# Designed miniproteins, single chains, continued (4): the designs that were tried, part 15

Each design is a single chain, and the fold is of that chain. pLDDT is the mean over its residues in the fold that is shown.

## One batch from the design tools (miniprotein)

Design m12491
Fold by ESMFold2-Fast:
Structure m12491 (fold): chain A 75 residues (1-75)
Amino acid sequence: MVDELTKKAQELIKQADAAKAQGDTQKAKELYQKALDLYEEATRLAKASGLVPASDEVIDAGVAALRAELDAKVA
């Protein structure tokens, strides 16, 4: 479950990067937001399920990076 959520989030990030490269800032923002939501859900589930700490650390780093990217696009 958690792995599936992070994989889906990574696919959304790739789509967001493609939209950003095309100059579609609005679409990129929406895709980054969706990816961030999935990472946050994955982190919550990982903590609740007692999954590997290393996975949690990677997800937390990803969430922080996406949050910074979203903030930069809003600002």
Scores: mean pLDDT 69

Design m12492
Fold by ESMFold2-Fast:
Structure m12492 (fold): chain A 73 residues (1-73)
Amino acid sequence: MDEILETAAEDAAIAEKEFGDYPLAKELVDFIKDGGKAIAKAYEESVEKAKELLAEAQKKVGEMLEKIEELKK
């Protein structure tokens, strides 16, 4: 469980480094950071709710990354 929080924080840091220079990517980075905080809060209340939020966040991030890749072409 601590592993999930650590991974979310690490992913946010990587996204900031790789995409921080792009205005559209800044929105994605901010979303990942906010998602990490929401997951941490949910984990304190319920492990199952934290898992649900993580799955939704991963889906949203995937959709945003696809949009960024389309803009590169």
Scores: mean pLDDT 61

Design m12493
Fold by ESMFold2-Fast:
Structure m12493 (fold): chain A 81 residues (1-81)
Amino acid sequence: SVKEKVKELVEELIKALESVKPQTPDQRLALQLLREFLSQLPSMSDEEALRAAKSLADWLIEVFADDPELKALAEKVKEEL
């Protein structure tokens, strides 16, 4: 399903961010927002989930501008959505 794919891609971003030590304030905020998104996902329609996930991915590409690996992952997630 669309929501299961969105969940898998968002969980991949969370795992990557959790592995970064030390975390920047922007990375900590990104992690918080991604976790909040997952908690809200069951209440969303497929269209709402896809739009929200794409918006988050766009924002993360900007947040990770100085981290090539995290930026590439956020770009991959956006393409897979």
Scores: mean pLDDT 84

Design m12494
Fold by ESMFold2-Fast:
Structure m12494 (fold): chain A 125 residues (1-125)
Amino acid sequence: SELDALVAEYVADPSKIVEILQSPDLSATQLAAALIAVRRLKELPTGLAAKITRAIAQNPKLSDLAKQALAFYLGGPAPAMALGYELTPEVWALVLELGRLTESDSPEARDALVARVQGLLDSAR
């Protein structure tokens, strides 16, 4: 599938995650693939977490809630907190939801993840 091909690409070259997150044309499939890829990577290359967090913060297609949750999930707490983001109950609930959806490789979980991240993207952008 397109999703599986993108996951393989982002696992092989995690810098591609920064490129898609900097794009105003960020798609739900690309974002879902990035979330799955980060889950498969044991550690991000040095400095990449900070670059991911900055790309998220600067992307106009993402709401404040989506920016905060994605920064904590993809970049981790240190770079997210450096931008003044807080792990509020609402942000934490979304982080946990994204974690649950990325844990399962079932077709149902993957479809639910793509649908959820589509809901996080601004439909007008």
Scores: mean pLDDT 84

Design m12495
Fold by ESMFold2-Fast:
Structure m12495 (fold): chain A 84 residues (1-84)
Amino acid sequence: SMEIERLIEEALRTGREGVRVGATGGTNMKALAAGIAGALIAIGAEASVRFAKLSEEEKRRIAEEALERSRELLREAERLAAEA
């Protein structure tokens, strides 16, 4: 379970960096966006394999935590987009 929580943290950190880069602008945005998307897909795939092996109780807890943290990241992205 700790390993999946670490992967979720890594995915959220990667997503937050993507939001920050998008908000500040710059060159090579398409290449950077593709790299970030690829990293998130890889993290998601690894997390999915580990998640499948968890108990139903751990699955619910981790899913609830992941949803809550994902909603917060989405709210940050929406705030930055509105201020841009």
Scores: mean pLDDT 65

Design m12496
Fold by ESMFold2-Fast:
Structure m12496 (fold): chain A 91 residues (1-91)
Amino acid sequence: IKVEVVFYGPDGVVEERTAEFSTVESAALYILAEMEEAVLRGAEKVRIRVEGPEEDTAYLGELTEKSGKGLGWKVTVRHLPSGTVEVELEK
């Protein structure tokens, strides 16, 4: 499972991070930690892209959407080719 996180400020991309995980559980913890950091940093937008098996990416996409909405963010989920799921979080 590959997770890419892109942090946006008012002028565009501020930071990009990529990490790879052997389990859906470790990927989930990473995503939750990155979302928490985004809130603490005051990010205006965050894009989280998850690549891997469809069952894992579907679960992680749903988790990211639910958690993002819980934090008060506007969430858009896109299912891309090759089992990739992209979640955009905006205030």
Scores: mean pLDDT 71

Design m12497
Fold by ESMFold2-Fast:
Structure m12497 (fold): chain A 97 residues (1-97)
Amino acid sequence: SLELVRRGAEATVKIAEELAKTKSPEEVYRFAKGTYERALRLVEKGMSPEAQAEVLRAAAKVYEIAADKAYESGNTELADEMRKLAEELRKQADELE
């Protein structure tokens, strides 16, 4: 169900926002990596293009949240890597029409 995918994506982003307020940059980064790995597995299982776009956009947003946290801690190299990955994920999502 696309509705369940959207709700899951929204919940994942909200969790990342809360983790960024209370946890270390390393913990937020681990959550971003886990979110990305789950998104890749779902895409590989042949979800609809709309559902694939939703999970990829959620993963991109979680990487952006983690990147902001890394910048705040002075880890600009890690932040730049995460922002580039977020941009690539958004581009992939936009190509799923």
Scores: mean pLDDT 86

Design m12498
Fold by ESMFold2-Fast:
Structure m12498 (fold): chain A 106 residues (1-106)
Amino acid sequence: SEIERLVKKADELEKQGNKLLAIRLYYKAALLALEEGKPELAKELYERAKELAESLGISDEDFALGLLLDDSMSEEEKEERRQRIANLPEKVKEFGKETTEKLESL
């Protein structure tokens, strides 16, 4: 699956010391797991990405924005990405919010 492919690649990158790209792939895999209704897998991948980001001194705000917005993106592309996130189906947003709230309350 795409999730398994992303996780495997992220594991390899983490072992190679390419932590920033590994964080992005774990986060992407976590979002896909949420979309597929796999909350336990999403939590596990999100926590791994967050822990790795914290090891690099990345703030919670930068973690949330930086992993959704690539540094190579223009400001116009970043705004388009923000709009796409804002236009996600309400069920996906509610599910993501509930999962994030559970993760943050731990």
Scores: mean pLDDT 66

Design m12499
Fold by ESMFold2-Fast:
Structure m12499 (fold): chain A 91 residues (1-91)
Amino acid sequence: GAVTEVIKKVAEAIAAGDGLRAEKILEEAVKEGIISKELAEKLKEAMKAALKGDEKGAEEALKKVEELTDDEEGLEALRKGIEEALERGKL
């Protein structure tokens, strides 16, 4: 579904370390009515925490996303994207 594809695209951007791309995807999805502003905000929080290397913050934000969507496929992609971003931060 459209929600699944948005979350998967955001997950790919997070995994790539591309916060600007992730924010653009979220802004477009809200404008098109695919996701709520609340879901976009929690996805943005998860992205920022993951890109910052904040493992606990990313986990907390992901739990909030899980409260706003039952999209199992999208959530699985998001979890993997966050994990990859956190691993990339280990230099």
Scores: mean pLDDT 85

Design m12500
Fold by ESMFold2-Fast:
Structure m12500 (fold): chain A 88 residues (1-88)
Amino acid sequence: AEELARELLRPSIPLSLPGAEELLEAAARAAAALMEARGWPATEENVQRAIQEVIAAVAASLDVAALDASALSDEELIALAIEAIRAL
């Protein structure tokens, strides 16, 4: 599940950005953990669904930060995304 999540996320995360690889790893682990916690079979559909839930949770956390987001760098946004994933 984690490796499949990593492969599905890879095209959406620009690995040239500082912290992008750490973000990819955190998101893949969170998706795998959600699947395990819910007892979902390790299918591509279930992995994609877990990824969407992780993205939605991160987006909600970043939307709160986005009330002041014009002052944040890409590195700071990636750090906030990693913290949001850890809070799941």
Scores: mean pLDDT 69

Design m12501
Fold by ESMFold2-Fast:
Structure m12501 (fold): chain A 82 residues (1-82)
Amino acid sequence: KEELRKRIKELLRELAELGVLSEEEARAGEEFLETADFSEEELRLLAELLEAVAENARAYLETGELDPAAVARARAAIAALR
């Protein structure tokens, strides 16, 4: 659980650096992560979702195109969170 929370915080910070999130939004996300009672499964799904978003953002900044594989992973993670 602690490693998953650490990974999610790293991803939130990366998303802020990439301009996907504001610094305030990333900070609020980190605070919510610490105060909400997430299961290990929920943390894994959240990490996968954020990682896919970060990959898409990096690809877009480098090439002007979205990575179809990262888009597919983001869709799968969102579906699993329902």
Scores: mean pLDDT 73

Design m12502
Fold by ESMFold2-Fast:
Structure m12502 (fold): chain A 77 residues (1-77)
Amino acid sequence: MRLPSGEEFLATVDAVLREVLEERGITKDPKDLSNEERREVLLLAMERVARERGLDPEALSPEERLDLYLEALAERL
């Protein structure tokens, strides 16, 4: 498989964050989020991916949640 570019990766991250924001009724673009808000939305996105894979996010380490999130992003690229 072709390695995704940094631009493709960032665009995919922003698309996932936008989906989470839309599900929460938030009208902000991911780029307009504060560092705190962006962290909260990223955590929600990671939890969503874990649950979609039939896993309990609370049973996973932060590293395992990040790995699942990155795998899900790669599937969109």
Scores: mean pLDDT 72

Design m12503
Fold by ESMFold2-Fast:
Structure m12503 (fold): chain A 66 residues (1-66)
Amino acid sequence: AKAAAEELKEKFLKWAEQITDEKEIEEKVKQFKDILVKVLGMSEEEAEELARELKKEAEKILEKKK
């Protein structure tokens, strides 16, 4: 499950390279966490850690575009 979560995170980071709006980051991070918990069956603690990492990396990508 954790390997699938990392693959999903990479897909969301590629999407982050295309965005220009911080609100879209929040929506996608929420979708990512929901998939980790509901579809992949990850614990809420593990899903929250990966979601925080995704948010931080996506925000960093967005800052580089500004």
Scores: mean pLDDT 75

Design m12504
Fold by ESMFold2-Fast:
Structure m12504 (fold): chain A 87 residues (1-87)
Amino acid sequence: SAIEEAVKKEKEKAEKEIEELTKKALSQTTDPNTQRRIQSYTAAMKAQLEKEAELAIKEKFSEEEIKKIKDAFINQARLVLDDLVAA
């Protein structure tokens, strides 16, 4: 369906952006504890993204709503990863 295709596209974009943010965060720290926290957070974010994608398909969100959710999700991920590195 058009909704499933739109969700798949935005999910794939979000996964790539999370992976790039994670690589950047990991490159900014040599502390093993911080690296473990970054990896744990990334795993949790990917799990949450899967749930959000399933909800978007079930509730038949518009393409605009899907993009807004993805953008908010990536913005939150960036803020948390930046905070983890700064701590």
Scores: mean pLDDT 84

Design m12505
Fold by ESMFold2-Fast:
Structure m12505 (fold): chain A 90 residues (1-90)
Amino acid sequence: DSILDLLGLSREEVREIGRELGLSPRDTELLILILEGKSNSEIAKELGISQSTVSRLRRDIVTYLLTGVNTAKSERGKKIAEAVDRVMTG
C-alpha cells in the first residue's frame, strides 16, 4: 500500500494540509503523488514536467516540510514530513 494509505489520508485531506502548511497547489499535487509512491518518471508524466524538475521539487518540498515553521505547528504536517523523509532518504 502507498504511504497515503498508511497515513489514512485522502487526496483532498492532503490538499487541506497543503493549504495549512503554505504549499502551492502544484506542490500539494506533487506531494500527493510522492505519498502515493510514484516514481520521478511517473510524476513527470502526470504533471507534464521533466524528471529533473520533479527531483528538484521533491528535494525542495522535503526541505520545506522538515524545516518549515508551519510543519512544526501541525501534527498532521509532521507525520507527512516524517513519512516523506523515510521514503526519500531511508
Scores: mean pLDDT 77

Design m12506
Fold by ESMFold2-Fast:
Structure m12506 (fold): chain A 58 residues (1-58)
Amino acid sequence: MKIERRVFRDREAFEAALAELEAAGYELVSEGESGPWRFREFLHRERRELVVLALDES
């Protein structure tokens, strides 16, 4: 499986990336937060690709 990681400091860019991944056929498989950090994990089953997005709100 191919894994891509992206870190954002801008909430608007983070939300835009979420929308782009959903539009591209990725499905949200996990989400959470820890302190100032928010993360989302998207899986594209056909491409066998996992994208992890993290937002630093510190």
Scores: mean pLDDT 84

Design m12507
Fold by ESMFold2-Fast:
Structure m12507 (fold): chain A 71 residues (1-71)
Amino acid sequence: SMDFQRRLQAAGDAVSAGRPEEALDILEELAKEAKTEEEKSQVRVALRAFIERHADDAALVARLEAILSEL
């Protein structure tokens, strides 16, 4: 949906703006709400990109990998 896409973009914007906790909250909600394989794939791509940008933050990476494993 357009709302799903808007929230996915908001998560990316939050990462770029240095607000990782906000991005994490949005992506966790989207992962729970994702119903189609297309939506799940989009969340996986966003989670992987977030992991790459914050590879030095072991606690954040572990949380992101946990969300990714549930998809």
Scores: mean pLDDT 87

Design m12508
Fold by ESMFold2-Fast:
Structure m12508 (fold): chain A 56 residues (1-56)
Amino acid sequence: SQEQRQQAIEQLRQQIEQLQKDLERMKKENAPEELIQQTERSLRHLQRQLERLERE
């Protein structure tokens, strides 16, 4: 259980890092606003999931 939770936390951190890099790239390349907003929503969702797992 502890090991499985730690793996989930590590996976979420990697996903968050990747989305942050994608978001920076999208902004530099003038991606459509709707795609940027969608990516920002996904990032916030994953960050909330990480916070919940870290509190447990």
Scores: mean pLDDT 85

Design m12509
Fold by ESMFold2-Fast:
Structure m12509 (fold): chain A 72 residues (1-72)
Amino acid sequence: MKQEEIKKKAQEYVDELERAIYEKNFDKLHELLEKIKKSPKELQQAFFDEMVKRMREKRKENLKKLIEKINN
């Protein structure tokens, strides 16, 4: 699998994970985790990296919003 396809698929899986959590759809969450478990190690790593990246960006955005509220 090409690096671009791995990145794209990891992003799609993280999107599905976030949606399943939001909807509290445990069946969908289980299916997604089984799909990831059966995936190549490179895709599993890319999925983890994408999750970390999104958490980091959300944390930065939340911190910026808090700082802006304090300064105004």
Scores: mean pLDDT 78

Design m12510
Fold by ESMFold2-Fast:
Formats: sequence, structure tokens, C-alpha cells
Structure m12510 (fold): chain A 79 residues (1-79)
Amino acid sequence: MEKAKEYARKAIEAARKGDVEKAETYLNQALDEARKAGLDEKTIEQIKKAYESMKKLGKPELAVENAAFAVLRALDRLA
């Protein structure tokens, strides 16, 4: 759980700095750690789909931030 939250926060910080590649890397690591922490695969797939849809709006930084916040909220529901 803690690693997933750490990577989600790192994804948000990288996105805010405009480093989309690094932000996406941290987001993927957050999703992998969230899966290991017991987050349902369906929830992970929903977050990924929302992320891809938002990227199509031309704001990948906001897409990463929203996806990372979704990971944090889902993990809080597990605790």
C-alpha cells in the first residue's frame, strides 16, 4: 500500500513539472503496486481507461494527475 501511494504522489509531482514520460512511468508503477496491495483489476482497468480518454483531450499532465488521485482514493477505500 505505501509504495503505491508513494509512486502515485511521484506521478503527480512529475506531471506538475511537465515531465509526462516520468509521470506515466510513476503512474504505471503506482498501478502495479496497487494491484499487489489488493486493488481489484477492474478498478485498475477503469483508471487506465479514464486516463487514456483524458489524454485525447490534449492534456496528458492532467490525465496523469487525475489517474494518480484515483489510485490514492481507491487505496484509501481498502484501508
Scores: mean pLDDT 84

Design m12511
Fold by ESMFold2-Fast:
Structure m12511 (fold): chain A 69 residues (1-69)
Amino acid sequence: SRQEIIEEMRRKKEEYERQGLNDIAAQFGKQIKYIEANPSLSDEEVRLLYEVSLGLATMYKTVLERVAA
């Protein structure tokens, strides 16, 4: 459901915050706010936004780790 996906996104945000990856956590926060501001989004669209957010987070984490090295 929509709420289950939002809760998964919140858990991922908290996970990245614990890792000190605050920029990645902020991206999840923005997506959660967008979803909450747009009640017309279907559960399928919300799931797609979550999957896109996960992919972006993985890429961003990889880039940050390379730049920090």
Scores: mean pLDDT 82

Design m12512
Fold by ESMFold2-Fast:
Structure m12512 (fold): chain A 98 residues (1-98)
Amino acid sequence: MTGSEILELQDELALKLMQLAAVSQSPEQIRAAAKKLGLSDEEIETLVAATNLSPEEVERLREEAKRLEEELRKAGAYDSLETARNRYRAFQKLVQNA
């Protein structure tokens, strides 16, 4: 796996984890939190849409996040795993305080 591929998996994992944190939250709170993190307009809209995910869609996201974590772990990309988790934790903290 190349360094570019590892960074793409890191960013995908971070976004999937943030989408899971956005489930059943207020769209306004998610938008405010995402803006504070300096996320792109595309990422903000993806996270706002995640507030209305069905239980089946949430389960699919959880499975996708798990697969991304396993791929990064198999590649020995532990720093990228921690980076994705830190981005998620920062987002979750902002959502809880929004």
Scores: mean pLDDT 86

Design m12513
Fold by ESMFold2-Fast:
Structure m12513 (fold): chain A 94 residues (1-94)
Amino acid sequence: SLDEKIKKILDYAKKTPLSELTVENIAKAVGISKEEVYRIAALLVTGTLKDEELPKIVARALNTSEEEAIPKAIHAIANNDLKTVLRILFEKNL
């Protein structure tokens, strides 16, 4: 189920140092595709399973690369880093 996949992603992100947290490692640990990791990240940030601009928006918000953007967003959500989550939401609404 989607809820089980979300729980597994967040549990993995809580246990994994940010430096080792990649979309590929998340996908492998949870047993899902990289595309499904991106879709779940979109759901967690925007409330919808599709946001093609999300990696670019997060990269701008966090002053990071698109490759690091989604892992950093997931890490922030998993660890209740409200300041980082709010920065992403603010950038998305510009």
Scores: mean pLDDT 82

Design m12514
Fold by ESMFold2-Fast:
Structure m12514 (fold): chain A 80 residues (1-80)
Amino acid sequence: SEEEYEKRVKELEEEAERLRKELEERTREAIEEAKKIEDPKESEARIALIRGTEEAMRTMLEWVLEREKEKLKKELEEEL
């Protein structure tokens, strides 16, 4: 059903948006905590690691979202 497809795509996009916001907030909190580290070099290294982790997680999230959307579209196209 086209309606079911649209609903499932919307649910996926809403879940992805929720996860993106959660990742952004968690990253922001982690960076603020890292800024409290007394050694500037240790603080900078921790922030770099946090940013790298965020980028990797965002890349994975977008990859998963695209793959899940492709699966839904294929299921719709195979309605025979």
Scores: mean pLDDT 85

Design m12515
Fold by ESMFold2-Fast:
Structure m12515 (fold): chain A 78 residues (1-78)
Amino acid sequence: MKADELADEMYRKVREDPERAADIVTELAIKAYDEGLPRSEILRALHRVVQEARRDPRFRENVEAGVAKALDAIAEKE
């Protein structure tokens, strides 16, 4: 999976379930890391998701929280 595909999947699932936005972003980032996607590509996906979420304030904070949690989880796995 490439960064663009990961970002698109994250944003699609966040739109379907905004209450789980933080968990969705975190879970998909960890899955991509475990599947061997480079950290740089995961960071690119997370940046794209944040940019898309900025257009909808209803879940912006939850997406930003999910990005922070994903970064911490990946750092703990290194």
Scores: mean pLDDT 78

Design m12516
Fold by ESMFold2-Fast:
Structure m12516 (fold): chain A 72 residues (1-72)
Amino acid sequence: SVQQQVTQAMIAELEQLAKDMKVSPAVRRAIQLVIQALQAISQGQSPKAIVDSISAAERAALQEVRAKYQAK
């Protein structure tokens, strides 16, 4: 479908942006969360499955931020 083609093109662009050496770790994590959401939508997952998947990725990102914060 057109929706799947657009979603896959967006995922490819975001993956390339995430590989840019000038992108901060926080921005890279935000890009990864968006990629995960777009992949779930492309696969036709239910809203609950999408939320559960994003929540897991968000917890992983917050764990990394917390580790840096506690190192002060």
Scores: mean pLDDT 68

Design m12517
Fold by ESMFold2-Fast:
Structure m12517 (fold): chain A 82 residues (1-82)
Amino acid sequence: MPSEEEIEVETDVALALIQVAVAKLYESRHELSPEAKKILEEMQKAVDEAIAALERGDLDTARRYVEKAFELFKKYNEIEKK
């Protein structure tokens, strides 16, 4: 099993990847459907919660919110492409 430090690094990398994805979506937010905008807002909230959890050292909660953000990103892609 990875150490807590290794888990934190993996979580940080995953969070960085989802943050980049959310930022790129935000560049074109004006063109998004109302449903896609709601998902983008939920992704941003999940990212914010993951950051807050990492700041307090709650790796388990941070990982759950990163996973939630990725699930929302998948839903966003499904809704937008239809």
Scores: mean pLDDT 75

Design m12518
Fold by ESMFold2-Fast:
Structure m12518 (fold): chain A 94 residues (1-94)
Amino acid sequence: SELEELIERGLENFEKYLKENPDLSSEEVLLIALTLLQEVRDEAIKRGLSKEEIVRLLTKLAERLLEIIKKYYPDNEELIKKFEERAKEMIERI
């Protein structure tokens, strides 16, 4: 699936970017992660996926992004919380 390839490459690029840019602010990390969610959402809508399929896809992507954030910023509770809240809002508004 081209969507699955977009997701896997996006996640790989996200983790690589965090590794290569250790001085990223919480706001920058949040923006990058939410941008990937937005790009995948927009592509899924464009491809005519059902609301249920899009919700499932974005929920799985958000969980995987959150695991990467927790891996690199385990003590940044504010970043973790803000990402969870913003991702949930984006998914609930599909």
Scores: mean pLDDT 88

Design m12519
Fold by ESMFold2-Fast:
Structure m12519 (fold): chain A 73 residues (1-73)
Amino acid sequence: SEVEKYKALAEAVRYATQKAIEAGLSDEEIRKIVKEVVEKLREYFKENPDATYEELLKKGKEIADEVIEKAVA
């Protein structure tokens, strides 16, 4: 549902922000990471319209982890 997509997106933003802060990233870097996570997760929603809420949550965290790993490398 649309509501589940919004909830998954909100959780991905929360998770990415928290993890980026814990990694010691600047406010500017955190903003860039959040933007990239949102864009990639929105792409995933379009490609996977039948994805379950649990799959969306898992994918959001996977995207956040990948984006942050790239930023701290």
Scores: mean pLDDT 86

Design m12520
Fold by ESMFold2-Fast:
Structure m12520 (fold): chain A 84 residues (1-84)
Amino acid sequence: SKAEKILEVLEKTTRELAEKLGLSEEEIERALERVRELVEKNKDDIEGFAKKMIEGLEEDAEREKDEEVKKILEKAIEELKKIL
């Protein structure tokens, strides 16, 4: 489903960002749980949720000064756009 594909992109992106920030595995798992809850809560309008997520990621990418973090955000945006 689209929700499953969106969740896969967001989980992968969350893990990559958290690892770049040096978060512990426990902190990474808490971040992943929050992502799973957000996707589940928005299943009835998953495309609307994904579009809002893309908007937020685009704003974050424009303001991001770390080139590696910016690349992770840009990749997530492209992967989400391919699902929609």
Scores: mean pLDDT 87

Design m12521
Fold by ESMFold2-Fast:
Structure m12521 (fold): chain A 75 residues (1-75)
Amino acid sequence: ASDEELEGGVLAVELAVLKVFANRAISKGDIEQVKEDIERLKELLERAEKLGHTDVARQAKEDIENLEKGLKELE
């Protein structure tokens, strides 16, 4: 595997893990944790965009949007 393939794979795994924790925080109504998880996902999105991992970046954008909707329902 190329370094780019490995890097994209690592980012995809990080995204999947962050999604699980963020969705769990929403289910528990933990507003502060959801806000923190959204910030971490935005940082991952910036890294994916800078590195050209467009598929990971697209998935992160969708996940952030869904989490922000969930957060608004908790507020």
Scores: mean pLDDT 83

Design m12522
Fold by ESMFold2-Fast:
Formats: structure tokens, sequence, C-alpha cells
Structure m12522 (fold): chain A 94 residues (1-94)
């Protein structure tokens, strides 16, 4: 659902901010999907592998921030907390 997407995106961005390096590891991603969506580990890992199409083993803020902004436009999402997290990550890239 739209609410589940927003909740998942917020949790993923919060993990990246917590690390402070603009990177989300496979372990962080899997943990978020298990906690927020209740996915089994294998399903969460498969989701990461689909998004990590280059096989780098990480997702970067440079990749995720533009992708999330496009998702927000596509679904008509206006969420102040999500915008704040995106702005905080963009600051780390400067």
Amino acid sequence: SKEDIIKTLKALLEKMIERGDGVLTKEDFVEVLQEVLGLPKGAAENTFNVLDFTGSGVLTARELVPFIRRLMETYGINDPELEKLLDELEALLK
C-alpha cells in the first residue's frame, strides 16, 4: 500500500542517515523490510538483489534520493518527514 511504501522509505532513509556515509548495506535493507513489512529474510534479500542491479552490494544515497523523489511524484506522496530525510541525505552528498 501507499502507507507501507512511505513507512518503508522513511525507515531505509533513517538507516542511511544513522550510518552517516550515504550508503545502505544489504543487511540494513533486509532488516528494515523484515521489521516494517514482515517479509521473510529470503524475500527481503531477493528485493535487495533486484534493486542492486549492478551487484555492488550497497545502495547509495545518490541512487536512492532521485528514485524516491520519482516514486513520490508517481504516487502523489506529500510527506514532510520523508522530505526532511531526503534533504538530510542530500546534505551528506555535498
Scores: mean pLDDT 78

Design m12523
Fold by ESMFold2-Fast:
Structure m12523 (fold): chain A 81 residues (1-81)
Amino acid sequence: MPSPAEKLRELLEKVKAGELSLEEAKEGIIEILNEIARQYPQVEEVVKETKEKILKAKSIEELLEILDEGDLRIAWIVAQA
């Protein structure tokens, strides 16, 4: 099965292609972030902060910016573990 990181990348591609609404994108991203936090407890706080920002996002562009920042933070923490 694809990893949570791969699922997040695929969902980002669909969002960038305009295949998902803002609400659908938020729901999918939050689900994947919860799965990442379950597999990597060290990123739980970062995931929580990122989810809060995602819920407050007002546009697809803002959502993508928040997610790119959060994904980089998560990947960096996991690489250091």
Scores: mean pLDDT 73

Design m12524
Fold by ESMFold2-Fast:
Structure m12524 (fold): chain A 97 residues (1-97)
Amino acid sequence: MVEEAEKAIREAYEAVLKGDTEKSVEYTRKFGRLLSEMNHEEGRKALEALKKAREEMINKSSKERSEKLKKSDEASQYAAESLREIGEEIDKEIAER
């Protein structure tokens, strides 16, 4: 039971990161149902697994945000470089006149 709850919350966490809202809700509901069927000791272990999954989600969410920012910056730098090359070509044509 505890292992099934840990698997359910982990899959809910991975679904959130992938943007799969339906699977995230499904696995979260499965976790809640399993938790309601547990005794006090099993429930405590399942809640500890939830805390670990939450920490992993925070860490992965931070990485995804960093990756999106980096890709945006790279695209902006590429556009700026292309404009600079065009400017240099125009300046060269003006100098030849």
Scores: mean pLDDT 68

Design m12525
Fold by ESMFold2-Fast:
Structure m12525 (fold): chain A 78 residues (1-78)
Amino acid sequence: SDEIRALIEEVYKKYGMGPPKEAEYEAAERFMEKYGVSLEELRKVLEYLLENKLAEYVSTDDPEKLFELLEEAYKKLK
């Protein structure tokens, strides 16, 4: 989804990060499909990861591991 990609790019720019990887887009789309979350909820989950789990998030290049990090962040914010 172009809207999901645009949101992730906006969050990354806000936090001074480079462009998102395809694995990060794939993980976010799967996360939104599984949990039925809004773009605003995805933003909160991403901001949580970048503020609290940055090292784990940037060291992961596996869509499945990125998906697990999104799920863990979502459960903490719920």
Scores: mean pLDDT 85

